# Ledger of designs, part 83: designed miniproteins, single chains

Each design is a single chain, and the fold is of that chain. pLDDT is the mean over its residues in the fold that is shown.

## One batch from the design tools (miniprotein)

Design m2870
Fold by ESMFold2-Fast:
Structure m2870 (fold): chain A 93 residues (1-93)
Amino acid sequence: SKEKEIELREKIFEDILKQFDPDNDGYITEEEIKNVFEESLGRDISTEEAVKIFKKLLEAMADVDPEEFYDEEKKQFDANKLLEAYKEKLRKS
């Protein structure tokens, strides 16, 4: 059903965000993003490159503006707000 598809997509996105927020504090730091991509790629990556890839991933998967969820002073993303925005978008489809 459409409801089961939405639930599956929500769970997949939540699980992906949890990989970038291993402390489960609700915030994804630039350092955590870098660490996840370095482990996944098996090579070193700059924080700038890692954040750029992460923003592209959010745009592609959730079709959200990643800048709306980014705190410039703390250099982190609000994972809870990202998940909420994605859920709202799925409900509209």
Scores: mean pLDDT 81

Design m2871
Fold by ESMFold2-Fast:
Order: sequence, then structure tokens, then C-alpha cells
Structure m2871 (fold): chain A 78 residues (1-78)
Amino acid sequence: MKKEKIEELKKKVKEIASKYLTPEQADRVATAVAIAYLLGKSLEEIVKTVRQALKSLGATDEQADEIAKEVEKVLKEL
């Protein structure tokens, strides 16, 4: 059901974000993505949310773009 997909999404996003962020920061990004997905936001809106969250946590534009692309792939597989 929907709950299993949300937990899978959160785990994958946290793993991706952990490449450049601390575990705590990666969990914040994963939570933001899960909330945006549950609110029915578009793929483009969720990707924008990821970039905004990453930049607020001190990631570079390059790091934010890389993570956002990987998150977009995960969302397309749901």
C-alpha cells in the first residue's frame, strides 16, 4: 500500500543525500520529499523542494543538482 512506497522513498532519498550531507541533514531532506509526495506535489515541485532544502543545509549548486536528479529517478520508479 501507499505507506510502503513512502517508507521506500524516504530510505532511498536519505541514502542519496548522505553522499554530501550528514545523516541528520539527509533525514531532513528525505522527510521534506516524503511530505511533498504525500501532499500530491508534482515531480517538478518535489525536485525544487529538494534543491531548496539542500542549499539551505549548505550544499553547493552542483551537489544540489546531482542529488535532485537522483531523487527524480526514484520518484519516476514509484
Scores: mean pLDDT 80

Design m2872
Fold by ESMFold2-Fast:
Structure m2872 (fold): chain A 64 residues (1-64)
Amino acid sequence: APRYRVTVTVTAQDAATGERRTFTSAPVLVSSGEEIVAVVRDTIAALEAQGYTVLDAVADVEPA
């Protein structure tokens, strides 16, 4: 099965301070488009749990 390396870059705003930050995930190996969507969703959820409002999220997908 094909493998992909996925890196997620998120621009988020701290809900308490209003400060904007850019976060880049460590690369994750996945084998399907559904797993790519899950990685993006989990990354957004983790930042929201930390008190950030997600403004933009971009997945960079390359063959592994």
Scores: mean pLDDT 83

Design m2873
Fold by ESMFold2-Fast:
Structure m2873 (fold): chain A 76 residues (1-76)
Amino acid sequence: SPVVVTRREVDLKVDAVGSLVYVTLEGVPDGEVFVTGADTSVPVGLTFDREVDGRRVYVYPALPGDNGTATVEVRL
């Protein structure tokens, strides 16, 4: 199967105890979604939460200190 990769930068905001960050992607096909945080080069898989008006919403478990820009990657 063909592999298509869509990348988008996302700003992350976290608190001292960690929080969930919701990532909304528009025009992205169904697939696996990964985020690479500012403090790590290891991609973290996101959990699909819901679809709203053709936009897919994912959940990212943020860590204390993950308060920078992250790259979102979607694979088909």
Scores: mean pLDDT 58

Design m2874
Fold by ESMFold2-Fast:
Structure m2874 (fold): chain A 83 residues (1-83)
Amino acid sequence: MVASATAVVLPEDPEGDPAIFLVADPSVPEKLKEYLIEQAERAARNPGLESVEEVEIDGKKYTVEVRGRMDGDSGVGRADARE
């Protein structure tokens, strides 16, 4: 079973850089990691966004769940392998 990967983006502080946190299994392709970061950034720009999307990377299908926080301007992207 392919494990989950999660990326979290926090909004840019007026006096600091945006923080990006990535938690992923070593077996997860770099393309999927980059995609999750991009989706987390998209969610951070769209508060209250909730989306489930299917993507195919290296011939494997992943279910990507994207969430934007309405009161925090943060975004989360999570990927799970599909059968």
Scores: mean pLDDT 64

Design m2875
Fold by ESMFold2-Fast:
Parts: structure tokens; C-alpha cells; sequence
Structure m2875 (fold): chain A 55 residues (1-55)
């Protein structure tokens, strides 16, 4: 649905912003950055699949 696509887009943006903040924070561990990168890849894949399903 359009709502699902919008929600996934928002999730991708939020995770991207969190990753940028984490990379710029010297107190963030490599493990936390790697976890955010993995979550962002998963969210992006879900977003692309949802967009493809509506085209």
C-alpha cells in the first residue's frame, strides 16, 4: 500500500540519520555502527520491494 511505502521510506531516512550521527559520535562502537548499517540495508531492501510491488 501507499502507506506501507511511506512508512518504509520514513524508516530508511531515520536509520540513515542515525548512522550519520553514530559515525560522527566518538563514543559509538564499531559494533553499533555495523548493526545500524545492517538495519539500513534491510530497510532499504524492504522499501525497494514495496515500491516494485506497486509498479
Amino acid sequence: SAEEVAALRGQVRALADQLVAAVNDPNTTKEQIDALRAQLREAWAAYQAAVAAHK
Scores: mean pLDDT 84

Design m2876
Fold by ESMFold2-Fast:
Structure m2876 (fold): chain A 84 residues (1-84)
Amino acid sequence: GVESTKKQAEALLADLERRIEKAKQQDIPDSVVGWLENLQKAVDQAKALLEAGKYDEALELLQAASDEVQKLCEDPDYAPYFCD
């Protein structure tokens, strides 16, 4: 239902914001800055969609961003900045 979709989107949003904050606490190279900016844009867009009640669109966007983060976590050059 709508509430379940909203909760899933909010959980992914919180996870992405935590990862962005982790990266911001580090001295990041220019290659990582580009990824950080892209993830921040996705988070900002998802927040706007959630505020508009577009939970399905927000969830789809956040799932796509989460998949990108998972790929970064599999790369040793990027994993230390975004991953646990």
Scores: mean pLDDT 85

Design m2877
Fold by ESMFold2-Fast:
Structure m2877 (fold): chain A 79 residues (1-79)
Amino acid sequence: MGEGVLTFAKDGTVSDSEGVLGESAAQGAAMGTAIGSMFKADGGQSAQYAAWGAKRVGGEGKVIGSSKTSGTVQLKGSA
């Protein structure tokens, strides 16, 4: 199982350096879209949603950094 870091910006852009967000393109795309939409809506809670989503796809997420403009989540998954 891999570990990775998910970073997202206030404009809704999501970066997954290790590809841990989801095993399929559909899962990754859906998760990225959901996080982007939530970040535009709530400005600060998207890191929590990233951690929740990682857990839902069989991994484990931990928020390791959050700010007004970006969030960072450490992911642990089965990818």
Scores: mean pLDDT 48

Design m2878
Fold by ESMFold2-Fast:
Structure m2878 (fold): chain A 74 residues (1-74)
Amino acid sequence: MLTQEEMTEGAIRLVEILAPHLSPEQLERVLEWMFREAHAAGLDVRAILEELKKRFPELSEVLERAYARVLARL
């Protein structure tokens, strides 16, 4: 089971690696999947979102849309 810290660090690294190579739509789908997995694991998805927005402020809109999609399906 991933800890909150491990998931947050993994999410930051994933975005750093993938964002230059993905369209905004593709990145949004990857982030949505990641947020769904974090939620299913019982982790604080909002805390992960806030750390990602802090590290990647230019991606804030994509991050918020991915998060909103997860909430809409709960």
Scores: mean pLDDT 83

Design m2879
Fold by ESMFold2-Fast:
Structure m2879 (fold): chain A 65 residues (1-65)
Amino acid sequence: SPIDEAIEQFKEALEQAVPRVSLETLKAALDAFADRLIEKYPEHKEYIQAKRDELLAWLEERKQA
């Protein structure tokens, strides 16, 4: 799926950014990514939002470690 491929690539970019970038900036980047992906694939909005929430929880855990 092009959506799953885009999400996986973005997750890899987030993992690389975690040690260098603030949680606030990473959250903003995640929200912008999700919004753009929904604009391109509006029929998958609920799925994309669920994946955004999952990645947000992952980011919050990673920044506490």
Scores: mean pLDDT 85

Design m2880
Fold by ESMFold2-Fast:
Structure m2880 (fold): chain A 78 residues (1-78)
Amino acid sequence: KAVEEGRKLFEEALKLLEEDPSKLLLAKGLVLLATLFFMEGKAYEELEKAIKELEEKGYTELAEAMREQAEFYKEVEK
């Protein structure tokens, strides 16, 4: 369920960027929240796929933000 919610948020972010590239900040918020859901669900493969998809689409800074959020989550959970 957490994984499904994470993927939904990620897809919403991609759709948002396709329809209105100026909403980059909102899209960033959505991908960061998606990262938290992937981490809670231990869906590391889905997280890696999402990051790769962002990199392939040229959203390198968003992909990096997702990696940083995942590392932060790991540190806080220690």
Scores: mean pLDDT 82

Design m2881
Fold by ESMFold2-Fast:
Structure m2881 (fold): chain A 74 residues (1-74)
Amino acid sequence: DMQRVLTRAFRVYVRNRDRVTPAQVAQAQALAASHTRDQLRAMLADAYRRGDDDQMVVYAQALRMQGRAEVAAE
């Protein structure tokens, strides 16, 4: 179940959001600009299945940036 995997991966991000490095923010910005929401969700789910916490943080941050941009554009 993709939604369950994404929810769990996002919890890892929330636990680590105050510890996101400037390098991870820059990587997340580049990913958010060059990938669709569905692509980033797939990448986040893959990182979760691999247990790659650092990549989960980056992909979740990219998704959060896209979501905030959508809300701000309203």
Scores: mean pLDDT 75

Design m2882
Fold by ESMFold2-Fast:
Structure m2882 (fold): chain A 69 residues (1-69)
Amino acid sequence: SMLEEIEELKKKARELGKEFQKLVAEGEPREKLEEILKQVEKLYKEYDSEEIRKLLELIRGVLGLEPLP
């Protein structure tokens, strides 16, 4: 089901968001944070939901990257 696929993508986005927050709290190097960014970018490319976009913007902001157009 398309709805079940969307819910699974949202779940993956939430799990990546939690992992990102953990890596930031633990002072992990930028390279590990950028790996989470790449995974969230892939999810957003598969499904451009507002929830995934907000997570992508949050990660980009923490990394000092320019806002999405």
Scores: mean pLDDT 83

Design m2883
Fold by ESMFold2-Fast:
Parts: structure tokens; sequence; C-alpha cells
Structure m2883 (fold): chain A 80 residues (1-80)
């Protein structure tokens, strides 16, 4: 009933957080370097896919929070 993370799900969430941080840093760096939206998108797509696959193993409420953060990063690229 309550979303309690197992040790394995906790490790997955930590990996997702690392991927989200890396993705955010790469987006900011590529924007600073004047890279195109297409180049930024292509660079982060594999990480977005990995995050989405990992999030499937989390409780629904935690998955929704992860996907919302991914959407925020995608919107950052879209607005650039």
Amino acid sequence: EQPVLTPEQREILEKIQELLNEMGDEINKMIEEGKSKEEIRKKVEPKIEEIRELAEQLPPEVKELVLARVEELEKTIEKY
C-alpha cells in the first residue's frame, strides 16, 4: 500500500538520480558550448531510455516523480 523501496529498488533509484544529474550537467555543458538541440537530444536519448526502463522497476508513485524530472529536462532542451 505504501511505496517502500526494497534494497534493490533503492539502488535503482540511486542509479536513476546519477543518470539524471549526468544528463542535466551534459545538457548545460552542451548549451554553453553552443551545440544544437538535435545534438543535445541525441546525446541524452540513451540515458532517458535507460531511466525509463529502470523506473519501471520502482513503485508507481516514485516512477511518476522520476518521469516528471525527465520531462523537465526534455522541456529544457525544447526551449533552447
Scores: mean pLDDT 82

Design m2884
Fold by ESMFold2-Fast:
Structure m2884 (fold): chain A 97 residues (1-97)
Amino acid sequence: SKSEEEQKKNAEEVDKLLEEGHEIAVLYTSEDLNFSSFLSVSKEGEVYFKATFTDPKTGKTLEFEKKVKVKSQEEINEVLSKLSEEWAKEIKKILKE
């Protein structure tokens, strides 16, 4: 886990790298939820999202990977919301007994 201040600093650094035409990457992990997620946005406007979750009860690992082409910063936020919803749905599916 990362502090709120570290998350804010990483977001600012990500914005700076995008302005300079670099590819960006954001990694989030949670020890309590046994998951990790990775997000990158390319200079060409390709959003790459990869997430993993390991069910502590069964040891089963769920992987989720998507690539989406976007034309604007606003579309990035829309795609992120949609991918987050799809990922949450897949986690709920694996956790159903």
Scores: mean pLDDT 65

Design m2885
Fold by ESMFold2-Fast:
Structure m2885 (fold): chain A 96 residues (1-96)
Amino acid sequence: AEKLKEEIKELLKKIGKETDPEEIEKLSRKLAETAYELGKSMSREEVEKAHEELKPYAEEAAKKLTEKAGVPEYADEAAERLVGELRKALEAGYAS
């Protein structure tokens, strides 16, 4: 569990630094796969704790992505979307 959480944190940091849309798509796919695998190994309480732990990393990645795209006014919307997709992947893994 801890190793997969660290992998998710590193993927979010990489997404926040990336400018190539094709590479962002590849990293986002890897993020969803890693979050799904993490969710498969967890209880409901652990899913909630992991989501809260990872949320600030997703928010920072979204902020950096919108700043690089020249649309910092959409940072909150992008953060809500990325946080939501992360939770969705974790919960899908848990439900599997």
Scores: mean pLDDT 83

Design m2886
Fold by ESMFold2-Fast:
Structure m2886 (fold): chain A 101 residues (1-101)
Amino acid sequence: SFEEILEEIAARVKEIAGDRGEVTGFDVLEAIYHVLGEKRAGRFVNSLIFTGEADLDLTGRAAKVRLPVSEESTGEELLRALAEKLGLNPEEFLKILKRVA
């Protein structure tokens, strides 16, 4: 289910963060890639570009973004925060992710 995918993304982000309490936006994109695999993650990124939600510099901009992470952080919260810091619509970001998941 999509809820299980969000939980797996959150678990991977927390693994990457370790004891630092933060990750980059690129780390969150890596977590999406890890959970979905190459084909689904590629469709997600391509869908964001195709719908005008993102551009080809998405990964470069994501690497400059920092996101706080705690044990209580949910996948939805982390993905919404990433979208907001990238200047994207969080609702459309999650909708596109759900469509490819």
Scores: mean pLDDT 83

Design m2887
Fold by ESMFold2-Fast:
Structure m2887 (fold): chain A 109 residues (1-109)
Amino acid sequence: SLEETAARVRELLKALVDELQAAGYITPEEHEELLRLIDEVARALAAGDKEATYENAQKIAKKLEEIGRKRGDRRLLAAAYTVLSIVYAALGDEEKAAEYQRKAREARA
């Protein structure tokens, strides 16, 4: 169901940003902002709103990329690509999901 998919995506994205905060890669304030955007992704996905789902996922990715650029940390760029991979997979776009998964691996290398 859309509700089960939304719950799964929320769990995966929350685990990712919780790990980044626990490792000290993002601040508590950045963590809270990202959690709000994750809730918007889950809400849009549960509603079947593909465009809003993608838009909010891009906001998460852009914020992670911006933090990574300011701190010179490629792990945040990898996290941004991981977010997009998870969301594209949830939307049924397996090719885009695989593309962003590859970009995430390359960013970590």
Scores: mean pLDDT 88

Design m2888
Fold by ESMFold2-Fast:
Structure m2888 (fold): chain A 66 residues (1-66)
Amino acid sequence: GKFEVIDDETVSIDLPGVNPIDYMGLFGKVKTKFGSKAIINFGPGRIIITLPGVKGEKLVEELNKL
């Protein structure tokens, strides 16, 4: 899947059929890059990421570089 802007400061990625281990790998990369600034929420087949004070367009550019 690709990251998509869903709100001003919020992006999501749909990961249908991937193993929870792959979710944790992506989580680790996001936490390494953004630290505690990033708010990450896991749902079934989806990750939602918010970085307060950063526009979703900028956040999606940085996430797609991972």
Scores: mean pLDDT 72

Design m2889
Fold by ESMFold2-Fast:
Structure m2889 (fold): chain A 62 residues (1-62)
Amino acid sequence: SKLDYVDEIWNDPNVSILEFIEKVSKKFNIPIEKFVPALADLNLGKITEEEFKERVKEIVGK
């Protein structure tokens, strides 16, 4: 499923958070700008990496 793809890319140790967003954006035709609020919250320490992944899944699941 598309959510399984998100988990597969997230679990790749050679993929940075920015590369993860770029791959997900390209795969599902979602503008990168849709992920910026979640990325900003992660960078400010407002959410964990696990919460960030779940936010990305929510965006992909629309």
Scores: mean pLDDT 84

Design m2890
Fold by ESMFold2-Fast:
Structure m2890 (fold): chain A 79 residues (1-79)
Amino acid sequence: MLSEEEEKEYIEKLEEAVEGVLKEAERLHKEGKPEKAIELLEQAIASLERLLPSMPTERLKEKLREAIERLKKKLEELK
């Protein structure tokens, strides 16, 4: 099992990565590249969904589900 410190580091890195993807998708959309923004979000969602069943703690699974939901909401806004 991951230690509490390792879990905290993972959550912080996950949140940073999700924010980065969201900002890049918004940038691409504003630059008139909505297809690239959609592709970026779809790839990010697919990657997190593949990772979800292998998460070692329920807290990490919950945080990953939250991240997936945030990305899916942004994807629907850009479609």
Scores: mean pLDDT 83

Design m2891
Fold by ESMFold2-Fast:
Structure m2891 (fold): chain A 65 residues (1-65)
Amino acid sequence: MKMSEDELKESIKNLTDLVSKQLEAAGLDDLAAEVKKAGEDAIAGKMSVSQFVGVVIRAIGDILD
């Protein structure tokens, strides 16, 4: 089922914080900044949830490889 907008925004904030901290710990500061911006833009309605998820998936791939 679709989440409420408030639940979605909270999930985006939590995921953005988690992923950006892991990227910073890995020395990927530029990618961490990109994820933070994507999360902020998604919460502000400047980016779709699908675009935000794409940024996060790419960032996770870079951590795991």
Scores: mean pLDDT 77

Design m2892
Fold by ESMFold2-Fast:
Structure m2892 (fold): chain A 71 residues (1-71)
Amino acid sequence: GAVSLDEATLERLEEEGRRLIREGRELLEQGDATGDLELILRGIGRILRGIGLEFEAEQGRRLREKREAEE
């Protein structure tokens, strides 16, 4: 079934997502400065994963709000 996440879990997913995006940006900046394609690709991967977690948290919050409105 769809996992209804509590607010603390949603906040943790958002924090982890933001952390991954920051880490990915640092790797991207280092790779761009040094010409290291591996760092650039790792940075992109981290950013995409972070965006995915932020999207999952937003989706969970929207599902929670919808259920509260229907009850």
Scores: mean pLDDT 79

Design m2893
Fold by ESMFold2-Fast:
Structure m2893 (fold): chain A 68 residues (1-68)
Amino acid sequence: MPMSELSEEEQIEAAKEAVRRLAEAAGVEFARDLVTHEIRNLVAEGKISEEAGKKIEEAVREEAERLE
C-alpha cells in the first residue's frame, strides 16, 4: 500500500509500530536506524514528501528513546 493512501498520523503510527517490532527482534538502535533509512529512501523516491518524512523520522526517534 502506498504511504500516500495513509494519513500523516497513520504513517507515524505505522513507523512507530515497525520500530517496536524490529526492536524486539534486533534491538532499539538497529530498529531506529533501519526504519529511518527506509523513510529517507521513500522521501528520495518521491513517495513521501520531505515535510511528512521529517515528521515521521521525528516520531521514530521519539519512540526509540521511549524504548531505551
Scores: mean pLDDT 77

Design m2894
Fold by ESMFold2-Fast:
Structure m2894 (fold): chain A 71 residues (1-71)
Amino acid sequence: DIYLSMVRMVVSLYERYGVPLAQDPEIEELVRQAREAVDRGDVDRAVEINKQIAELLQKKGIKNVPVPRRF
């Protein structure tokens, strides 16, 4: 559905922009887990992991990843 598609889009944006910008194994592992969650249709888990990724990126001062904080 639309909500799952939006969550999947956010994971794809973290894979494309977040991982190469951060170059951090912890962020890379969280992004991998978020991908596995959306592939299983576990939207709630993917949203939770996306929030963790956003918090880690913010703590590292990385603000150039074009993702909304909602998903």
Scores: mean pLDDT 80

Design m2895
Fold by ESMFold2-Fast:
Structure m2895 (fold): chain A 57 residues (1-57)
Amino acid sequence: SMERERKVREVAEITAEAARRDGEDAGVQAGARKAGELGLSPQDAVRAVTEGLEAAA
């Protein structure tokens, strides 16, 4: 759904921003927290965080 795609993108963006500012571990923590708040499945959460980290590299 469009809502799922938006949530994944939001988590990826937050992960990338935190990783660029404070390093990879900070990105993972921020992304995982946001994914939980948005109710993403574990698989979608892992994917979104991974995409965010790749964007920050």
Scores: mean pLDDT 85

Design m2896
Fold by ESMFold2-Fast:
Structure m2896 (fold): chain A 72 residues (1-72)
Amino acid sequence: SRLEEGQRRFHEEFDSRLDWPLRELLEWYDPGLVPFAVWVMEEALGRPVDLDRPFRSLPERARRALRTALTP
């Protein structure tokens, strides 16, 4: 389906950017969702997130939570 194709393309594009600073990754995805994405990560971490660090530097729980929240 078009939804499944969109999800596949999202994961491929996202996976190409795992070494980007989180700020740049989130702004690439949707600048309007940055506050929501920060909230999702901070809820999973139980602490503030450093947006200058890459996605791969996050603990697995936060990476999973963010990927799920951003998946179309």
Scores: mean pLDDT 81

Design m2897
Fold by ESMFold2-Fast:
Structure m2897 (fold): chain A 102 residues (1-102)
Amino acid sequence: MEEVRETLDRALAAVERHLRARGRPLTPEEAEAVVAGFLELLKLAMEELKKAGASDEEIRELVREALERLRAMLLAAGADPALVERLIRELEKELEEYIKSL
């Protein structure tokens, strides 16, 4: 579990640095691409946690923490708040369905 958390933390920090380095607000297309990449990263992390014996509750908690960090990162990068709320809600729904299929 700790190795997965460390890998996620490093990946999120790298994405956050990249977004800050752009020097302009995220476009809707860029925000959607970031969220799509994050979905794939979280799916891989969830599969590894399941293999490591994590409970569905532990996986949900890690996902919740990661979604809050993603929301903060997108807002800090200048993404439209209404777009961010919609994308996070859609991502949360898709991840909850994915947990049920693990």
Scores: mean pLDDT 80

Design m2898
Fold by ESMFold2-Fast:
Structure m2898 (fold): chain A 87 residues (1-87)
Amino acid sequence: MKLAEQNIASIEKELNELLERAEELIKVGDYESALKQIAATKSLIRSIEEVANEEYEESGNDYFRKMVEELIKKAQERLEEIEKKLK
């Protein structure tokens, strides 16, 4: 099963892993690899937003979409803090 709660947990885990990797790379001074992880995180966020919107339009159930929006907001806030360290 890959719907609702299971998808939310998987998305959160993947976003956190990408963000943690970017932070680790910054700590060791590998800014090039960190930027690649940041780009991958942004790409994943865009894909997740598209899938959540399509699911909402088809099912009419806003629960999954709202949970995804909260996860994305948290990930974007963390991503902005990471990007500030690169400037």
Scores: mean pLDDT 78

Design m2899
Fold by ESMFold2-Fast:
Structure m2899 (fold): chain A 83 residues (1-83)
Amino acid sequence: SVEREVAIKETVMTILTSEIEFIAEYKPDTPQEEVDALMKDLDEVIEELRELAKQLPPEEQRKLEALAEEQRKKAEEAVEKWK
């Protein structure tokens, strides 16, 4: 179902964001290429989530967009702080 696919993508997005934050805080020597790959994976999951969200009611679409924006911002801030 679309709802199940959304839940999976939401979980993956959260895991990727947390991993990026963890690397920024605890693994400052992580190669740039590895961090870039994680950011790319995050952006791809967010785009997939946005596409799936188009099939959901407007209220759920708004909630998911807000969550995606917040997660992306957290990852970006972590990367900026890291390097």
Scores: mean pLDDT 86

Design m2900
Fold by ESMFold2-Fast:
Structure m2900 (fold): chain A 79 residues (1-79)
Amino acid sequence: SLSAAFYALEIAKELEKDPNVPKEVIDYVKRAAASLLAGDKETALENLDKAEEIAKQNPDFSEKVLEKIKELREVIERS
């Protein structure tokens, strides 16, 4: 749970470096991290689903965002 939360924060920091990634996507990843810290995996996954929905609608950043969210989902499953 803690490792997944920290990984979510690291992903948010990495996405913040890319000016093409909307703040709304970054906010959803940060909300997922907060939910993971609270032990709420369900709410974390719901926030990741919302980030993916936004990413799928813009090809300029979709591949990068979707790959990072996929990696985070794998960490959540292991935790």
Scores: mean pLDDT 84

Design m2901
Fold by ESMFold2-Fast:
Structure m2901 (fold): chain A 68 residues (1-68)
Amino acid sequence: GKQEEILKIIKEVVKQNKNASREELIEKIKEKLKEKGFSEEEIDYVETILKSLSDEEFNALKERLLKE
């Protein structure tokens, strides 16, 4: 579904940008979602979730996605 497609995009961006900062990763994820035809509301939703994570939670998500 839509949630799984968003997660797949996040995973691809993380894998392609292993050395990018948190802010750079969020911006690249937003660009990829826009490229794939997601609306501004949908992109804002994803950005809000990602920005709500602590640095530890964000790094744990990044590590998990890199292993998958």
Scores: mean pLDDT 83

Design m2902
Fold by ESMFold2-Fast:
Structure m2902 (fold): chain A 77 residues (1-77)
Amino acid sequence: SAALTRRIRIVALALFRLSEEKVAKSELAEEHKAKLEEARAAFEAALPASAAERAEAAALSEEQVRAMAQEIAASLE
């Protein structure tokens, strides 16, 4: 489903953003930030997101991301 693929892209981008924000404030930030950036680049190369999808991902809270991730998981079963 195109709609499911779109949701996966949005949630993944939001998760990377939230993870990068948390890592930037930790003492392990440099090592973990490098690994996270590598993983994000690989994901974006495999599933390129539109500007609209990136904007939607930027607006999501951690709570909204968790809820959407759970809905995606339920849809894949």
Scores: mean pLDDT 77

Design m2903
Fold by ESMFold2-Fast:
Structure m2903 (fold): chain A 72 residues (1-72)
Amino acid sequence: SLEEAKFRDFVGALLAYLRASGERDSITKEEAIELGKALYPDLPLEKIEEFVSRLADEEGRITREQLEAFLA
């Protein structure tokens, strides 16, 4: 679906960010929302928050492993 395509694009962007950062293996929900707003300025905040909530673990972090799992 279009929504799943957008979600996978978002996941890919976060994974690329983590890989480019070198030392980072995770980001916080707050950081992911800020990145989402920067990359997709016209996307509703509620949709960005929905995508981030699908990715965050129980501690409110998004890890490289979690992002890779969603793209599998």
Scores: mean pLDDT 81

Design m2904
Fold by ESMFold2-Fast:
Parts: C-alpha cells; structure tokens; sequence
Structure m2904 (fold): chain A 97 residues (1-97)
C-alpha cells in the first residue's frame, strides 16, 4: 500500500534528522538517501513526477552541503526534504480514501 511506504520514508527521515542533530552526518545521509528513494517511488506511483524530482534535488543539495561541511545549507536541505516527504504522506493518505 502506498501509504505504508510513505510512512516508512517519514520514519527514516525522522531517524536521519535525529542523527543530523547529534552530529552523525554519515548516518543522517544514509537515512535521508533511503527515505528519499522510497518517497520518490511513492510520488511516481501517485503520478507526481515534479514532486519526485524536487525530492531528488533536495537530497542532492543535502549531499553537497555535507561534502562541503556547510551545516546551515545541510539543515536547510534537510528541512526541505522533510517538508516534501510530508507532502508524499499527505498525498498517499488522500489516495487511500
């Protein structure tokens, strides 16, 4: 069910954010990559290629920020990724009606 996959992505994103907040950027990146992968799959199954692309772009910005050691840019990218994954969950909930 699409909703179950969307909720899994949200759980992984929450774990990634917790890791990021304690300075474990390697674990944060790994969790965000898996969350984004699942969220992109759900967005595409919902027919929203634009949402899928925006998720991939937010993840790419997070990777770039982490590689540059830019904590502020990484935090901004993580916040955008969280917002987009929340959108995927809302869309999946609506589709389950």
Amino acid sequence: MLLEKALEAAELEALGLMAFNVGDWETALRMFEEAARIAVEVARELGDEELARRIEEALARFREAVAAGDEEAAREAAAELSRLIGEVVRRAEEAAR
Scores: mean pLDDT 88

Design m2905
Fold by ESMFold2-Fast:
Structure m2905 (fold): chain A 80 residues (1-80)
Amino acid sequence: MKKKEEIEKKIEELARLIKELADAVLDGAPEEEIEKLEEKVKELAKELGISEKELRELFGEALIFGASEEEIKEKIEEIL
């Protein structure tokens, strides 16, 4: 079983990466850079047991509604 501290660190990292991905998309970053961020986000989400649907909803919060890293983190905690 993963330690609580390890899970909390991964949640924080996922929230940060989702925010970075949304910002990269909004800034018109190169497609290759966006794809690399997407792969990191997907891998970390899998480790946390977050579904692709839940991940898309989290990304939509950041991209469409401008959710902060803290707001994304709170939503991840609600899923887990």
Scores: mean pLDDT 81

